# Designed miniproteins, single chains, continued (2), part 90

Each design is a single chain, and the fold is of that chain. pLDDT is the mean over its residues in the fold that is shown.

## One batch from the design tools (miniprotein)

Design m7321
Fold by ESMFold2-Fast:
Structure m7321 (fold): chain A 64 residues (1-64)
Amino acid sequence: SKEKIKKEIILGLLEIAIATEEEVRERLLAKGTPENLALAEKIEEAIRELKERKEELRKEIEEL
């Protein structure tokens, strides 16, 4: 179905977004300044939300 294909594309994009954010977070942690540590914490929260959205979308795809 068209909806299934659309959701599978979005799932792939979410996986790329999560990987990209994790790479940015790792680089910020490596630099270790207080400002970079604060940014890394915000990115960690964003990663958590993206992972929750990915899990929700995966369940939606299985119901199609």
Scores: mean pLDDT 88

Design m7322
Fold by ESMFold2-Fast:
Structure m7322 (fold): chain A 77 residues (1-77)
Amino acid sequence: SLEEKADKLFDEAISLIPDPELQKRARELMDALREALKAGNYVEANKLEQELFDLLSDNPEAREKALEAVKYYREAA
């Protein structure tokens, strides 16, 4: 499923983040983003996606995987 693909990509993104505090923040942002998508709140979802992009600016590989996960969560919504 698209959600299973998104979950795997996001788990891979998290595994590339060495800082546990950044891992926690990334998970919080993704959870909030997924809730925004379920609610049809695309303005909030877009804002949270930008915050996730900015949070992972120093780790391009983690960022690319996290944003690909967002793409699949959007397609599943």
Scores: mean pLDDT 89

Design m7323
Fold by ESMFold2-Fast:
Structure m7323 (fold): chain A 55 residues (1-55)
Amino acid sequence: MTEGEKLLKKILESLGFKNVTEKQIKGVIEELLKKGLTLLDLSDEELRKLYESTK
């Protein structure tokens, strides 16, 4: 995993998500890239919604 993927995993785990897979992390990163966004552009609530949409 890249440093960004590791950081995203820690953030999602801090939000209460369990068993976050590498595939799910990559899916979130790909959606951010498609939208031209970074992790710094999202609130915890926006990140939560994005993660749930990639399940």
Scores: mean pLDDT 77

Design m7324
Fold by ESMFold2-Fast:
Formats: structure tokens, sequence, C-alpha cells
Structure m7324 (fold): chain A 55 residues (1-55)
């Protein structure tokens, strides 16, 4: 479920629930900024956004 994916991303990636919700509508620049803050690649954030959409 979407909730399970969000809970895993918060536990592993340090992302907040608000940041995960923003990720679904985030610009490329916002994803780059999130990646820099949390040590995640833009590709990892794009994959996470896709998983959340598919849930």
Amino acid sequence: SRQTIMDAAMADGGLSRAELNRLLTASRAEREALGKRHGLSVAALENLAQALRDA
C-alpha cells in the first residue's frame, strides 16, 4: 500500500510525510534539493515517486 511505502521511506531515507507528499508534485529542482539534503539520488526519488503513484 502507499502507506507502507511511505513508512519505509521515512524509516530508511529520513524523509518526512510532508516531503513524501510533496515529492509526488515536486519539480526537478525540488527533487535535486531533497536528494542533497537526505543523501538520495534524483533517480531514487523518481523511483520512490513512481512507487507511491502505483500504490
Scores: mean pLDDT 77

Design m7325
Fold by ESMFold2-Fast:
Structure m7325 (fold): chain A 68 residues (1-68)
Amino acid sequence: SSMLATPLGRASVLYLLGRKAEDQGKYKEAAELYRKAAEEIDSLNDERYKPTAELLYKLAEEAEEKAK
């Protein structure tokens, strides 16, 4: 099955793309990718993944700050 078929799979791909964007100095793009990854995790409505979504939102905020 494709990883893109599940919210966890999509979040993993978005996170890796965000890291690649950050490595390339594309901080605004990285922030948007981390935020989308967090939103995919939030779509699960599962309390067990709340800390993971929170960390992804924090990464998005940190990347947005670096873009300034």
Scores: mean pLDDT 86

Design m7327
Fold by ESMFold2-Fast:
Formats: sequence, structure tokens, C-alpha cells
Structure m7327 (fold): chain A 85 residues (1-85)
Amino acid sequence: SAEEKVLKENDPRSEEELLAKIKELEERIAKDPNDWKAYLERGEYYFRLGKYEEAVKDYEKALKLNPNNVKARANLLAAKERLKR
């Protein structure tokens, strides 16, 4: 269905696909270290891999660059909650 296709495109499920996306974002950050969207998106992929410490660092950087981003704040709180256990 269309919903299933959209979910697959927006939610890479394999570890290899997540790592490939992280690599693309690392290259983007290297070119523009102030790209807050790249940090937010890389943090989301780290979170999906269970790399919550890396996710926290990226979400904190995204918030330093864009302090009013509600999604980055919510994602940071979720990642920190995962680290408490």
C-alpha cells in the first residue's frame, strides 16, 4: 500500500541503510558544521541503532544551533530517558 511504501522510505529498517544515512550526514556536517537539520537527522538514525549517547550529542548540537526546535527537544528527552536504564 501507499502507507507501507512511505513508511519504508521514511524509516530505513536495515542496519546497513541506517549506517549509509549516517555516513551521508557525516559528509554534510563536515561541509557545514552549522547544519542543525543534519545533526537532528543523524541523531534520529543513532537512536534507531540504539546509540543513545551519540543521539544525545547530536540532538544537543541541533538545539544549540536552533533552540526553538520542538522535535529536537522531544527527541533529546527520549534519548536521555533511554540512558537512565
Scores: mean pLDDT 80

Design m7328
Fold by ESMFold2-Fast:
Structure m7328 (fold): chain A 60 residues (1-60)
Amino acid sequence: AAARSEALGRVANLIGTKGVVTPREVAEALGISQATATRLLNELLARGVVEREGDGYRLV
């Protein structure tokens, strides 16, 4: 629970800094797999925190 919440916060902060991110960029920035990065981005999408922007994700 805590580790997942921390990872979601780091992803949101990265998007805030870059504007748009891909799963690959999230994986490289956080030192995680692309599969984990995709899962975290889909979690934020489900929560309405981010939206799709072409091949990437941005804050709503």
Scores: mean pLDDT 81

Design m7329
Fold by ESMFold2-Fast:
Structure m7329 (fold): chain A 114 residues (1-114)
Amino acid sequence: GYEAEADRLVAQADELIKRAEEALKSGNYKEAGDLYFEAGVLYAQAAMLYYRAGNRDKAAELFRKSAEVFEKAADIYEKYAEQSSGPEAQEYRDKAELARKMAEYFRKLAEELS
């Protein structure tokens, strides 16, 4: 059912966070940012599945988790942009801005479900 699929997505997102933390320890901000961003997407998808299952409380928790993870991705992308130059620096500033917009959107959804 929806909850079992959502739990699988949460487990996948948790593993991406673990890999992102290892990338941060090695100074690979580009990989870490991408992994946190992907994890944020998976938590949001899991939240939508819990919502469809009628579990609004779990949906709200996972939308909040998604927002926090997107904020982390944005911070990491900004750090990578600071280490970069030219078009690549601008690309990662744009990715950071997108991640912050995603965070704001899912935080608002969590508040509407609480």
Scores: mean pLDDT 92

Design m7330
Fold by ESMFold2-Fast:
Structure m7330 (fold): chain A 83 residues (1-83)
Amino acid sequence: MREELAERVRELAEEMEKLGTEDGKAAAELIREAVEAAEAGDLRKAAVKATAAALIAVAHEIETGDERLTRLALEAVRLLEEL
């Protein structure tokens, strides 16, 4: 189950990057770092990185009206809490 959750979070990061925006790329990199931290047992670092990605996504939605990045980032954060 943990490996399946980590893989799904990485797939969400890939979808964020495929949006073709700089914010999507930055959020994807932070989500990947959060997965690495969670797999290493550094849950505090994982939470900080995941929160930073969510903040970038929310700021992007406020500025652009595009909710796709926020939807992907919040799902990734939810799954990371289960890791």
Scores: mean pLDDT 86

Design m7331
Fold by ESMFold2-Fast:
Structure m7331 (fold): chain A 95 residues (1-95)
Amino acid sequence: ADKYVAEGEEALKQGDYEKALEYYDKALAIDPNYAKAYFNRGLAYRAMGDYEKAAAYFEKALALDPNYKQAWALLGEAYRKLGDEKKAAEYYAKA
């Protein structure tokens, strides 16, 4: 799983969000409970401006690993972009 996450992170860095998502899908096919792969899927969707999907994947990452501190702040950003200022404030308080 780590190999595909690393390849996905390289694709994400280069702005190839579709390629990054393909690699994260491959990682999750091997380990469906891989919190890092869900977190990185959230980063890809966030970079694409799809804040609804970004939020869903950050929530999945936190459900698997509540210590994913970065995901709290990113959830706050995603909900703010979606117009849910109350949820945004709640998640920022946890970051």
Scores: mean pLDDT 84

Design m7332
Fold by ESMFold2-Fast:
Parts: sequence; C-alpha cells; structure tokens
Structure m7332 (fold): chain A 63 residues (1-63)
Amino acid sequence: SKEELLEEIRKLLEEKGFSEKQINGIIEALSRLSVEELKEAKKLLEEGNYEGLQRLAVRGVTL
C-alpha cells in the first residue's frame, strides 16, 4: 500500500542519517505521489541516488 511504502522510505531515510525535519519534509512531498512513483523513490534511496529522489519530491510539492 501507499502507507506501507511511505513507512519503508521513512525507515531508509533514518538509516541513511537524514534528520527528523528532512524526513518529515520528504515524506510529506512524496505522500502526494502515486504508488508507482513511491516504488521509484524507494529504489532511488536504496541506490543512494539523492538527486533522483530530490527531483521526484519536487514533483510532489508542485502538484
């Protein structure tokens, strides 16, 4: 589910050392995206592609 993917992404961000404020901002932006885009966000995080993640999050805030 979308909520499950957001929780997995949150956990990955915590593991990679992002602050609570950064995590909350990223999760809020990503929450506006589709399930398929959230799967891509998780993959980008696992690969360490933070530039790709940032581009995806920007789409969420411009919705």
Scores: mean pLDDT 82

Design m7333
Fold by ESMFold2-Fast:
Structure m7333 (fold): chain A 84 residues (1-84)
Amino acid sequence: MTREELREALERGLTLNLSEKGREAIEIALDYLDGRISEEEAQERLKELGLNFPSAEKAVEFLADVVESLLAMERAIDKIIARK
């Protein structure tokens, strides 16, 4: 996944009804991708939220994969509901 694809996935994640910690993790990942915070700062902040990965990039990739999986499930549920 490219940095742009990671950013798009994470931005879509902000549309989900996430916990405050989940939303904070996505915001940290977006700040890292946008260059607003360093890799070290992003890794430390994500670790404080329980996301202990060997790099900020790995944590961001994991979050994007989780968001895409959740969005896919939400779309499937919405399609079932919208049919009725």
Scores: mean pLDDT 76

Design m7334
Fold by ESMFold2-Fast:
Structure m7334 (fold): chain A 60 residues (1-60)
Amino acid sequence: RRARIEAAARAVAEQGVLQGLSDEEVRRAAYTVGTHLGLDEAEKEELARRALELKRELEA
C-alpha cells in the first residue's frame, strides 16, 4: 500500500495552505515531490489528486 504517497500528499497540502498556494501551484508542488520520491507518472497524479483533496479538507 502507498503510505508514503499519503504522507507526501499531506505535507504538500499543509504547505500549500500555509503559503496560500493555488490548486495549480499545489499540483505542481506535488509533481516535484513525486519526482524526488522516484514516483512514476500515475503515482505523481495520485499524489497531486490526494494533495488537492487534503487542501480542501484543511480549508473547510
Scores: mean pLDDT 81

Design m7335
Fold by ESMFold2-Fast:
Structure m7335 (fold): chain A 64 residues (1-64)
Amino acid sequence: MIKKIAEKAVEIAKSEDLFEAEIGLALARMVLGIAKSAGDEEAVKIAEEAVEEAEKLVEELRKK
């Protein structure tokens, strides 16, 4: 379940619109917070990777 939600957050972060990309990043960070509160180490790892990818996408878009 968490993997599918994290994938959707990253997909939104791939938007060419900075506001939409920031929403994707915010969703990825929310998923990470939920995974940490649940104490699921595998879910945390998946969510951390999604946050890292979303952050890179937003940074690249900001440089345009």
Scores: mean pLDDT 80

Design m7336
Fold by ESMFold2-Fast:
Structure m7336 (fold): chain A 81 residues (1-81)
Amino acid sequence: KYGSVELLLRSMAEIYLKQQDPSDKEAQALLNKGGQVATDEREKEEMLKLLAELASSPSAEQFIREVEEGGRKLNDELNKK
Protein backbone atom coordinates (compact mmCIF):
# COMPACT_ATOMS: atom_id res chain seq x y z
CA LYS A 1 0.00 0.00 0.00
CA TYR A 2 1.15 3.54 0.69
CA GLY A 3 3.54 2.78 3.51
CA SER A 4 3.67 4.76 6.73
CA VAL A 5 4.00 8.53 6.88
CA GLU A 6 7.19 7.97 8.88
CA LEU A 7 8.79 6.07 5.98
CA LEU A 8 7.68 8.72 3.49
CA LEU A 9 9.12 11.58 5.56
CA ARG A 10 12.37 9.66 6.02
CA SER A 11 12.63 9.11 2.26
CA MET A 12 12.05 12.82 1.63
CA ALA A 13 14.73 13.76 4.16
CA GLU A 14 17.25 11.36 2.61
CA ILE A 15 16.66 12.69 -0.90
CA TYR A 16 16.76 16.30 0.31
CA LEU A 17 20.03 15.81 2.18
CA LYS A 18 21.63 13.65 -0.53
CA GLN A 19 21.00 16.22 -3.25
CA GLN A 20 20.75 19.25 -0.95
CA ASP A 21 18.27 20.78 -3.37
CA PRO A 22 14.73 21.17 -2.04
CA SER A 23 13.58 22.21 -5.50
CA ASP A 24 14.80 18.92 -6.97
CA LYS A 25 12.09 17.34 -9.11
CA GLU A 26 12.20 13.99 -7.30
CA ALA A 27 12.06 15.59 -3.85
CA GLN A 28 9.19 17.80 -4.97
CA ALA A 29 7.37 14.75 -6.37
CA LEU A 30 7.70 12.94 -3.04
CA LEU A 31 6.41 15.99 -1.17
CA ASN A 32 3.39 16.15 -3.47
CA LYS A 33 2.80 12.38 -3.27
CA GLY A 34 2.98 12.55 0.52
CA GLY A 35 0.00 14.87 0.48
CA GLN A 36 -1.86 12.70 -2.05
CA VAL A 37 -1.33 9.31 -0.35
CA ALA A 38 -2.52 10.61 3.01
CA THR A 39 -5.83 8.97 3.82
CA ASP A 40 -7.50 12.05 5.23
CA GLU A 41 -7.17 15.83 5.44
CA ARG A 42 -5.75 15.71 8.96
CA GLU A 43 -2.82 13.55 7.85
CA LYS A 44 -2.18 15.75 4.81
CA GLU A 45 -2.26 19.02 6.74
CA GLU A 46 -0.13 17.75 9.62
CA MET A 47 2.46 16.31 7.24
CA LEU A 48 2.72 19.52 5.22
CA LYS A 49 3.07 21.60 8.39
CA LEU A 50 5.76 19.27 9.71
CA LEU A 51 7.75 19.39 6.47
CA ALA A 52 7.52 23.19 6.31
CA GLU A 53 8.93 23.46 9.83
CA LEU A 54 11.67 20.88 9.20
CA ALA A 55 12.79 22.67 6.03
CA SER A 56 14.24 25.44 8.23
CA SER A 57 16.38 23.05 10.31
CA PRO A 58 19.94 24.38 10.69
CA SER A 59 21.73 21.05 10.18
CA ALA A 60 21.34 17.84 8.20
CA GLU A 61 21.59 15.60 11.26
CA GLN A 62 18.99 17.64 13.13
CA PHE A 63 16.74 17.58 10.06
CA ILE A 64 16.82 13.77 9.87
CA ARG A 65 16.19 13.48 13.61
CA GLU A 66 13.22 15.84 13.46
CA VAL A 67 11.76 14.00 10.47
CA GLU A 68 12.00 10.63 12.21
CA GLU A 69 10.56 11.97 15.47
CA GLY A 70 7.82 13.93 13.71
CA GLY A 71 6.86 10.90 11.66
CA ARG A 72 6.62 8.74 14.77
CA LYS A 73 4.44 11.29 16.57
CA LEU A 74 2.17 11.66 13.55
CA ASN A 75 1.88 7.88 13.18
CA ASP A 76 1.07 7.56 16.90
CA GLU A 77 -1.63 10.23 16.68
CA LEU A 78 -3.21 8.55 13.66
CA ASN A 79 -3.34 5.28 15.62
CA LYS A 80 -5.17 6.87 18.55
CA LYS A 81 -8.85 6.01 18.81
Scores: mean pLDDT 54

Design m7337
Fold by ESMFold2-Fast:
Structure m7337 (fold): chain A 94 residues (1-94)
Amino acid sequence: WRKALVEGKPDEAIKKLEEELKENPDSVELWRDLASAYYLKGEFDKAIEYYEKAIALEPDNPQLWYSLANAYEKAGKTELAEIYRQKAEELGGK
């Protein structure tokens, strides 16, 4: 999937990630990577949905909250982006 993403092939990465998720539905990394693939496609609402799946599995990971904030910013929801960025800073700082 990483190769597909760096080669600008997010649809190929998405298909592979969806197959891997059938075997590992509780993998934070797979949900995060699926969200990142949708983010690269510009499908920010889908990216938000899948980042929220990853956060449900690992709510204390500040990097997931930063990624969610970035997706909300790209979706034009600046106030929500700031809220989630603050959440990430609280988890990663102190």
Scores: mean pLDDT 81

Design m7338
Fold by ESMFold2-Fast:
Structure m7338 (fold): chain A 55 residues (1-55)
Amino acid sequence: MSLEEAVEEIVLRMIERNLPPTLENAKKVAEELLEEGKLSEETYKKILELVESSY
């Protein structure tokens, strides 16, 4: 999964679950994708960097 595809999947899952658009919820969904084997550890780290850079 590319970084762009991973971000789209995270946003989609948050919308489907009616989760608030918070950094904590984005991290939680990214962790779920990593556990499901859909996300590489490298892409997961890039997502965490993007989330932490959001201000």
Scores: mean pLDDT 77

Design m7339
Fold by ESMFold2-Fast:
Structure m7339 (fold): chain A 61 residues (1-61)
Amino acid sequence: MQVDVSVTTDADKLSDAAKKAIQTAASAGMDGAAPEDVKKLLEQGLKDAGTTVLSLKVTVR
């Protein structure tokens, strides 16, 4: 299973916490989580890392 994530944020650089949030969401997607759940995990994780999400697209293939 392949998970493609496209995210636009207000940050010039992603913090280590933001990168970890992306990795956690991608792992959930690979473990069979629905795309909507992957989106929610990613949005919440990036917000918790202090990053504002401007746009988000998740595709599971």
Scores: mean pLDDT 72

Design m7340
Fold by ESMFold2-Fast:
Structure m7340 (fold): chain A 110 residues (1-110)
Amino acid sequence: AAEADIATLRALAAASTDPVARGLSLFALGYLLYQQGEYEEAKEYFEEAIELLEAGGAPPEVLAQAYFNLGKALYELGEYEEAVEYYRKALALAPSPEIEEALREAEEKA
């Protein structure tokens, strides 16, 4: 069940003293919530994941994916200007046609 998966990801995040590993667990939790349409909750977990990934010195490709998914959650919440900011942060770290397309869509609505 989704609740069991969420509980497992939270337990993994709590058990890890490595900020990158903890950040990845919270990112996975945010992504699961995003897929279920829980965009406000997904945003909160993506924000916490980004803080941990940045503090731990995660690779730029990992940070780009975290910024991209936070931007997607913001877009679904109608926060288009903030989504644009995070898509630009993601592109600065890892150029991607998918992120470029998402940025254009958010800019049209901002």
Scores: mean pLDDT 84

Design m7341
Fold by ESMFold2-Fast:
Order: sequence, then C-alpha cells, then structure tokens
Structure m7341 (fold): chain A 60 residues (1-60)
Amino acid sequence: SEETIEFEIKGFKDSVKNLPLEEQIKIAETLAKQYESLGRTDLAEAVRKLIEELKKELEK
C-alpha cells in the first residue's frame, strides 16, 4: 500500500540522516537494487525517486 511505501522510505531516511549525502545516495542505490531483486518494484521505484531528490540536495 502507499502507506507502507511511505513508512519504509521514512524509516530509511531516518536511518541515514546523519550520513553525508553522497553516502546516503550510495546506500539508497544498493537498497533499490535489493528491492528489484525481491520483485518489490513499488519500493524500488520509491527509492529511486528519493535518490533523485538526494542528488538535487547534493547540487546545492
């Protein structure tokens, strides 16, 4: 469900919030690949969306 996706993404963001943005992006890329391998395309897509947001923050 959308609520489950939001919960998972928030949990990830909270877990990496104190790391440098470049490291957050690398961990997120690994997580997206893991979700794809599990057939969790919904979560993989949500994580890739987050990666694009993190990349925009890195460019500031």
Scores: mean pLDDT 84

Design m7342
Fold by ESMFold2-Fast:
Structure m7342 (fold): chain A 86 residues (1-86)
Amino acid sequence: SVQELIEKAEKEFEEELKKTPEIPEEEARKQLELQKLALELRELMEAVDPERLRRVLAEAGELVRAGKLEEAIELLREAIEEARAA
């Protein structure tokens, strides 16, 4: 169940990244950063706290949908640092 929710949240996050039209180079680099951070967070948290992983990915996806790429990057970076500290 939680694994299915993580996969769904990750897929929805990836789909939101792909929906951004007319991407300038700067925004394209932010999308690449988001993909790398989401993968790193999954590797760190999937076995440790899958429910929190799902929530963070879902929130990041909502920020991406709102065009708040920098906020999404910061959210993922903070989650990664917290996961490493645990």
Scores: mean pLDDT 77

Design m7343
Fold by ESMFold2-Fast:
Structure m7343 (fold): chain A 58 residues (1-58)
Amino acid sequence: MTREQLYEKFKDYLLNIEGFSEEAAKKGAETYVKKLFDDGLSEKEAWDIGLEIAKKLD
């Protein structure tokens, strides 16, 4: 799965499952893919950090 595909998948999750705002979902998803691809974190760690960012912004 590409960076763009994982971004869209997590953004969709944050918007439609968690019910966050568009802005919070975008920032959470950006953080998720950055932590996963740039910082080398595990998928679970990157997911949890992205979710926390979305929670703080919503």
Scores: mean pLDDT 84

Design m7344
Fold by ESMFold2-Fast:
Structure m7344 (fold): chain A 56 residues (1-56)
Amino acid sequence: TLEEHGRLGLAIREGNYEEALKLMGEDPSEENVKAFKERLERMAQGGRDGAAALAA
């Protein structure tokens, strides 16, 4: 739902990755939190560096 989507976005913005994983139906383990953070960082970086890498 739109409310669940809003809660997920807010949890990510606040750095509450355990809550974000719970909302996605994932186990909020330290390993999953670390993997989720790394995935989000890669996605954010990929939006800039991916274009630069293709141009270089």
Scores: mean pLDDT 68

Design m7345
Fold by ESMFold2-Fast:
Structure m7345 (fold): chain A 81 residues (1-81)
Amino acid sequence: SNELILRAIALALRAIGLEFDVENDESLSEETRERILELARRALELAMEALRSEDEERMEELLREAERLLEEAEALLREAR
């Protein structure tokens, strides 16, 4: 599905944006930065895996997990600010 491909690209860009935001935020502790970066990098990995998948059910599963990880990362960033 083209919709799933576009969703994977959107999630990948969101993960990259989080990494950039965290790298430019000097108010974050090293521990918080490392936790957010780990979640964002894992989400990017899953979104990229989804783009390589030829199984729509597998792609949907990978994208749901990527979105969950990004939501956790974004919540940690909000709590730290």
Scores: mean pLDDT 87

Design m7346
Fold by ESMFold2-Fast:
Structure m7346 (fold): chain A 67 residues (1-67)
Amino acid sequence: MSPEEQKELENLEKGIKLAEEKKDPTIARVALHEIKELLERAKDPEARKRAEELGKRAQELLKSLGA
């Protein structure tokens, strides 16, 4: 994947970690939206796999928070 895709995925992972630490469904929803947009445009299999894993993590967090 490109360096730009790596940086975007790293930023998304940091956002999800912040949402997990703060128990904040708003931060989790923002991260999920950005992951969805990345998945719609990303064609690199590694980038798609990482984005899908982060998306599942954000969805499970939202379920755990009742959101």
Scores: mean pLDDT 81

Design m7347
Fold by ESMFold2-Fast:
Structure m7347 (fold): chain A 71 residues (1-71)
Amino acid sequence: SSAMKKQLEAEILMALGDMYAGIGDIILKNTGDKEEAAELYREAAKLYESSGTEEGKKKAEEARKKAEELE
C-alpha cells in the first residue's frame, strides 16, 4: 500500500531528524561549536519537514529556532 509506504518513509525521516538534532545538542554541549550545531539543526529541520507529518512540522520549527538562537 502506498499509504503504508509513506508512513514508513515519514517514520524514517523523523528518526533521521532526531539523530541530527541529537548530534547538534552533543556538539554544542561538548565543544561549544555553534556553527556546526546550527548546521545540524537546519539539516534536522529539513528532514522533519520532508516527513510531511504535523509532528514533523512542529519539530522542524523547533530545530530552526535552535539554529537561529546560535547566530
Scores: mean pLDDT 88

Design m7348
Fold by ESMFold2-Fast:
Structure m7348 (fold): chain A 92 residues (1-92)
Amino acid sequence: MDTASATLTLPDGTVVTVKVTGDENSITVEISGAPAGTRFLVYYENLETGEKGTAVATDSVTFTGVKPGSTYKITVRPLGQGAASATTTVTV
């Protein structure tokens, strides 16, 4: 089990916190501090195999079927905005 966090700043100056938790079979991404209804694109990539996935989330998303012992790159960005992203890695 591994946990990482990152932040991003929305164009209005709001700081959003991204918490990522990897366990044996899942990666959970938790997003906090954004205005209600804000949507995020969440990407994952297995850095060993190149496997990729994506989802749209407002507060959290869980990716299942991850490979134990792999390091995953997680990227979160606001949907509909050409702005900043938060990027971190977790090992499951």
Scores: mean pLDDT 79

Design m7349
Fold by ESMFold2-Fast:
Structure m7349 (fold): chain A 83 residues (1-83)
Amino acid sequence: AISEQEKKLIEEGIKKAEELLKEGKKEEAARLYFEVGLFYASKEEYEKAIEYLEKALELFEEVLGKEHPLTQAVRGALELLKS
């Protein structure tokens, strides 16, 4: 289960990622979405994990390309969660 303190940290992370996107800092935003997605997965909140990992994947594909190790790592995590 996710505690109230953990929920607040997640919400702050998501808000920061949104602010970074408005600043054009897509790679930094993608890294935060990736961290949020992995955290949800560690708490067995798979539906939310998939949501944030998909946001990270889209941004990493745009900024780093499909073949970048980080892009591949996010894709691999999504494939495991959807299996």
Scores: mean pLDDT 86

Design m7350
Fold by ESMFold2-Fast:
Parts: C-alpha cells; structure tokens; sequence
Structure m7350 (fold): chain A 65 residues (1-65)
C-alpha cells in the first residue's frame, strides 16, 4: 500500500543485513562480531520497518548461514 509492500520491506532488510555482513568480513572482523552486528542491524531496521520478530530472526539465520 503506502511506500513499501511487506515483501519489499523484507527484501530491504535482507539486502542491508548482507551488505553489513560482507563489509565486516572484508574488514577482517571475527565471525562472532559479524553475527552480533548483523543481528543488531537487522533487529533495528526490522523494528523500523514493522517486520515481525520471527521474520527478522529468519532473515538473520539465512544471511549468516
């Protein structure tokens, strides 16, 4: 309806999480640090976009697999 559809919001969340993951890996951060930062970014952005917590968790699991 308004600016972004539910599927577009989830796609934006996935893209943002992947970008953060890739940037941190290139910078040489540990897997533990990358996981923590990706989770923080996904939770923050997911809340701003109104995405349910269970979908945010699924995106994080998919991006970090």
Amino acid sequence: MEELSPEERVELLKRSARLARDQLREAGFSDERIEAVVRDIANSLGEQLGIPEEQVRAVVAEVLA
Scores: mean pLDDT 81

Design m7351
Fold by ESMFold2-Fast:
Structure m7351 (fold): chain A 91 residues (1-91)
Amino acid sequence: SFAEQLKLARAEIERGKELAKKLEKTDPELAKKIRKAVKELEKKLKEAEKLYNDPNASKEEIREALREVVLAESEVTMLMLLAIVKEKVEK
């Protein structure tokens, strides 16, 4: 559902922000990349919410906006996975 996709995206935003804060001193470049990805996810989420609440928006436009949210969420998830792998392999 739309509500479940929004809930998942909001959870990833919060996890990404927490991880970026923890990485700020140890991996500032990765922290910067995560913050950039979180900002893009927040932007796509806002655009999807606006379309969902627009009575003139088509189902196709809403579907494409949700796809953009899922892709942005996947980028945040991938960067967080990279941080976990780096911590376990590079130590």
Scores: mean pLDDT 84

Design m7352
Fold by ESMFold2-Fast:
Structure m7352 (fold): chain A 68 residues (1-68)
Amino acid sequence: MTKEELLRELADHLEKKGIEAYKNGDYETAAKYFRKAAEVYAQLGDTDRAERYRKMAEEFEKKYKEKK
């Protein structure tokens, strides 16, 4: 198994965990997983997905920080 294959598997796992947290209304956990997914996609050279998940993480971080 190549390093690229391992990183793709890790990115997929992190995305699924982020989506699961989001479906449960856990924006804090969703933000953490999407931020990690963005970092892994950046390492893979997938700049479009890296930027997308980075923005999603920032938006979810804003949501839970604005809630009392």
Scores: mean pLDDT 81

Design m7353
Fold by ESMFold2-Fast:
Structure m7353 (fold): chain A 57 residues (1-57)
Amino acid sequence: MEEVQKIVDELLARGSVSGEELKKLKEENPEAWEAFLERSIEEGVERLVEAVDKVLE
């Protein structure tokens, strides 16, 4: 469990992860991917909304 949290913390600290890396994470460690999404939403709800707005355009 702590290993999953460590992976999530490192990805969030980087602030830059490619879609391929995320896909691989989901395939190899779906628990870490799920935790990453939940943590990203919690910490970056504001940034997520802004990022989605930019991507949609």
Scores: mean pLDDT 66

Design m7354
Fold by ESMFold2-Fast:
Structure m7354 (fold): chain A 55 residues (1-55)
Amino acid sequence: EEEERRLERFRRMVEGAYQGAADIAGVPVDPERVERTARLGAEKLDESQAAADAL
């Protein structure tokens, strides 16, 4: 469940960035791309934490 909350936080961050870019460029935000990007972020965080813990 903590992983789900972490993913949701990343989704909000990525969505905010897309909204900013969309506002400047005048293009719509794609929610599927936002979710895909958020998943990648969460996975990399998990790997980074595991590596640090292994040290």
Scores: mean pLDDT 68

Design m7355
Fold by ESMFold2-Fast:
Structure m7355 (fold): chain A 98 residues (1-98)
Amino acid sequence: GDEYLLRVELILEETAVESGRLAKEGKSQAELDALIERAKAELRELLKEAEEKGDIKRPSDEEVDKTIEDLVRGAAEIGIRDPEAAEAALEKVKSELS
C-alpha cells in the first residue's frame, strides 16, 4: 500500500534528479539512454511486486516506458532549476520509507 507509493515516488524523484544533473553537466545521449533503461527496469520490477501483493492493477509496459521517457526528457530539457529543493524532496521520501 503506502510503502509501494513511496518507493514509486523515490524511483521517479531519483530519476528526475539524475536526469537534471546530467543535463547541467553536459549530458551525453548514451548516459540518458542508460538512465531511462535502468529506471524502466526498476519501476517494472516494483510494479510487478505490488501487483502480486494485490496493491495495484499493473500498468502496461508502454505506460511505464512513456512515464519514464517523458520524465527524463522533461527533467533534461528544463534541468532541475533548484537542486537543493530536489535533494530535500528525495531525502523526505527516503525518510518516509525508513
Scores: mean pLDDT 70

Design m7356
Fold by ESMFold2-Fast:
Structure m7356 (fold): chain A 65 residues (1-65)
Amino acid sequence: SQAERLFEEGKRLLEEATTAEEAEEAGNLFDQAGVLAANQGDSELMERAAELGREARRLYEELKK
């Protein structure tokens, strides 16, 4: 699904992220994946997207300095 593709891309970008901008982009991909997953009733994907979205936000806060 599109939600799964966005989640996978966000995860890849988060694993490779070395800049605040990359971490923010990963977070945006997880937000998009979460919205689509919620609309499809995929609660597991929605929860995973929310969790990795929080990880992306934490990384962003570390890297923005």
Scores: mean pLDDT 86

Design m7357
Fold by ESMFold2-Fast:
Structure m7357 (fold): chain A 65 residues (1-65)
Amino acid sequence: GPTAYEYFLEGRRLLQEGRYEEAVALFEKAIALDPDFKAAWENLGIALERLGRHEEAAEYFALAA
């Protein structure tokens, strides 16, 4: 099946396209396969910020640090 990195790259593409909810789902799949994937946590936070989910985004940025 797809790797954490492949899910991350697709999430980044969707984020660039403004497809924020779909990007969140792919970053969550990346993190489920690799919880230490710091860039996936950071980009999940960015996607949540774009959706106006600011409190959730702050928690995920803290987890990325």
Scores: mean pLDDT 89

Design m7358
Fold by ESMFold2-Fast:
Structure m7358 (fold): chain A 59 residues (1-59)
Amino acid sequence: MTDEEKQRAVERLIKETGLSEEEAQRLVDEIFEQAKENGVDFDKALEAAIRSLKEEKEE
């Protein structure tokens, strides 16, 4: 994963979930590691994580 891809994912998490930059960076690293370990698409893993976070917060 490139630094630019990581930064985009961090910004997206902050915007979509309201996480702090530090929390978003940590979560992106965890998502990337899990996606790589399980052979899944990072973008799909990120989408799943965002949906899971939004699910616990009713709009």
Scores: mean pLDDT 77

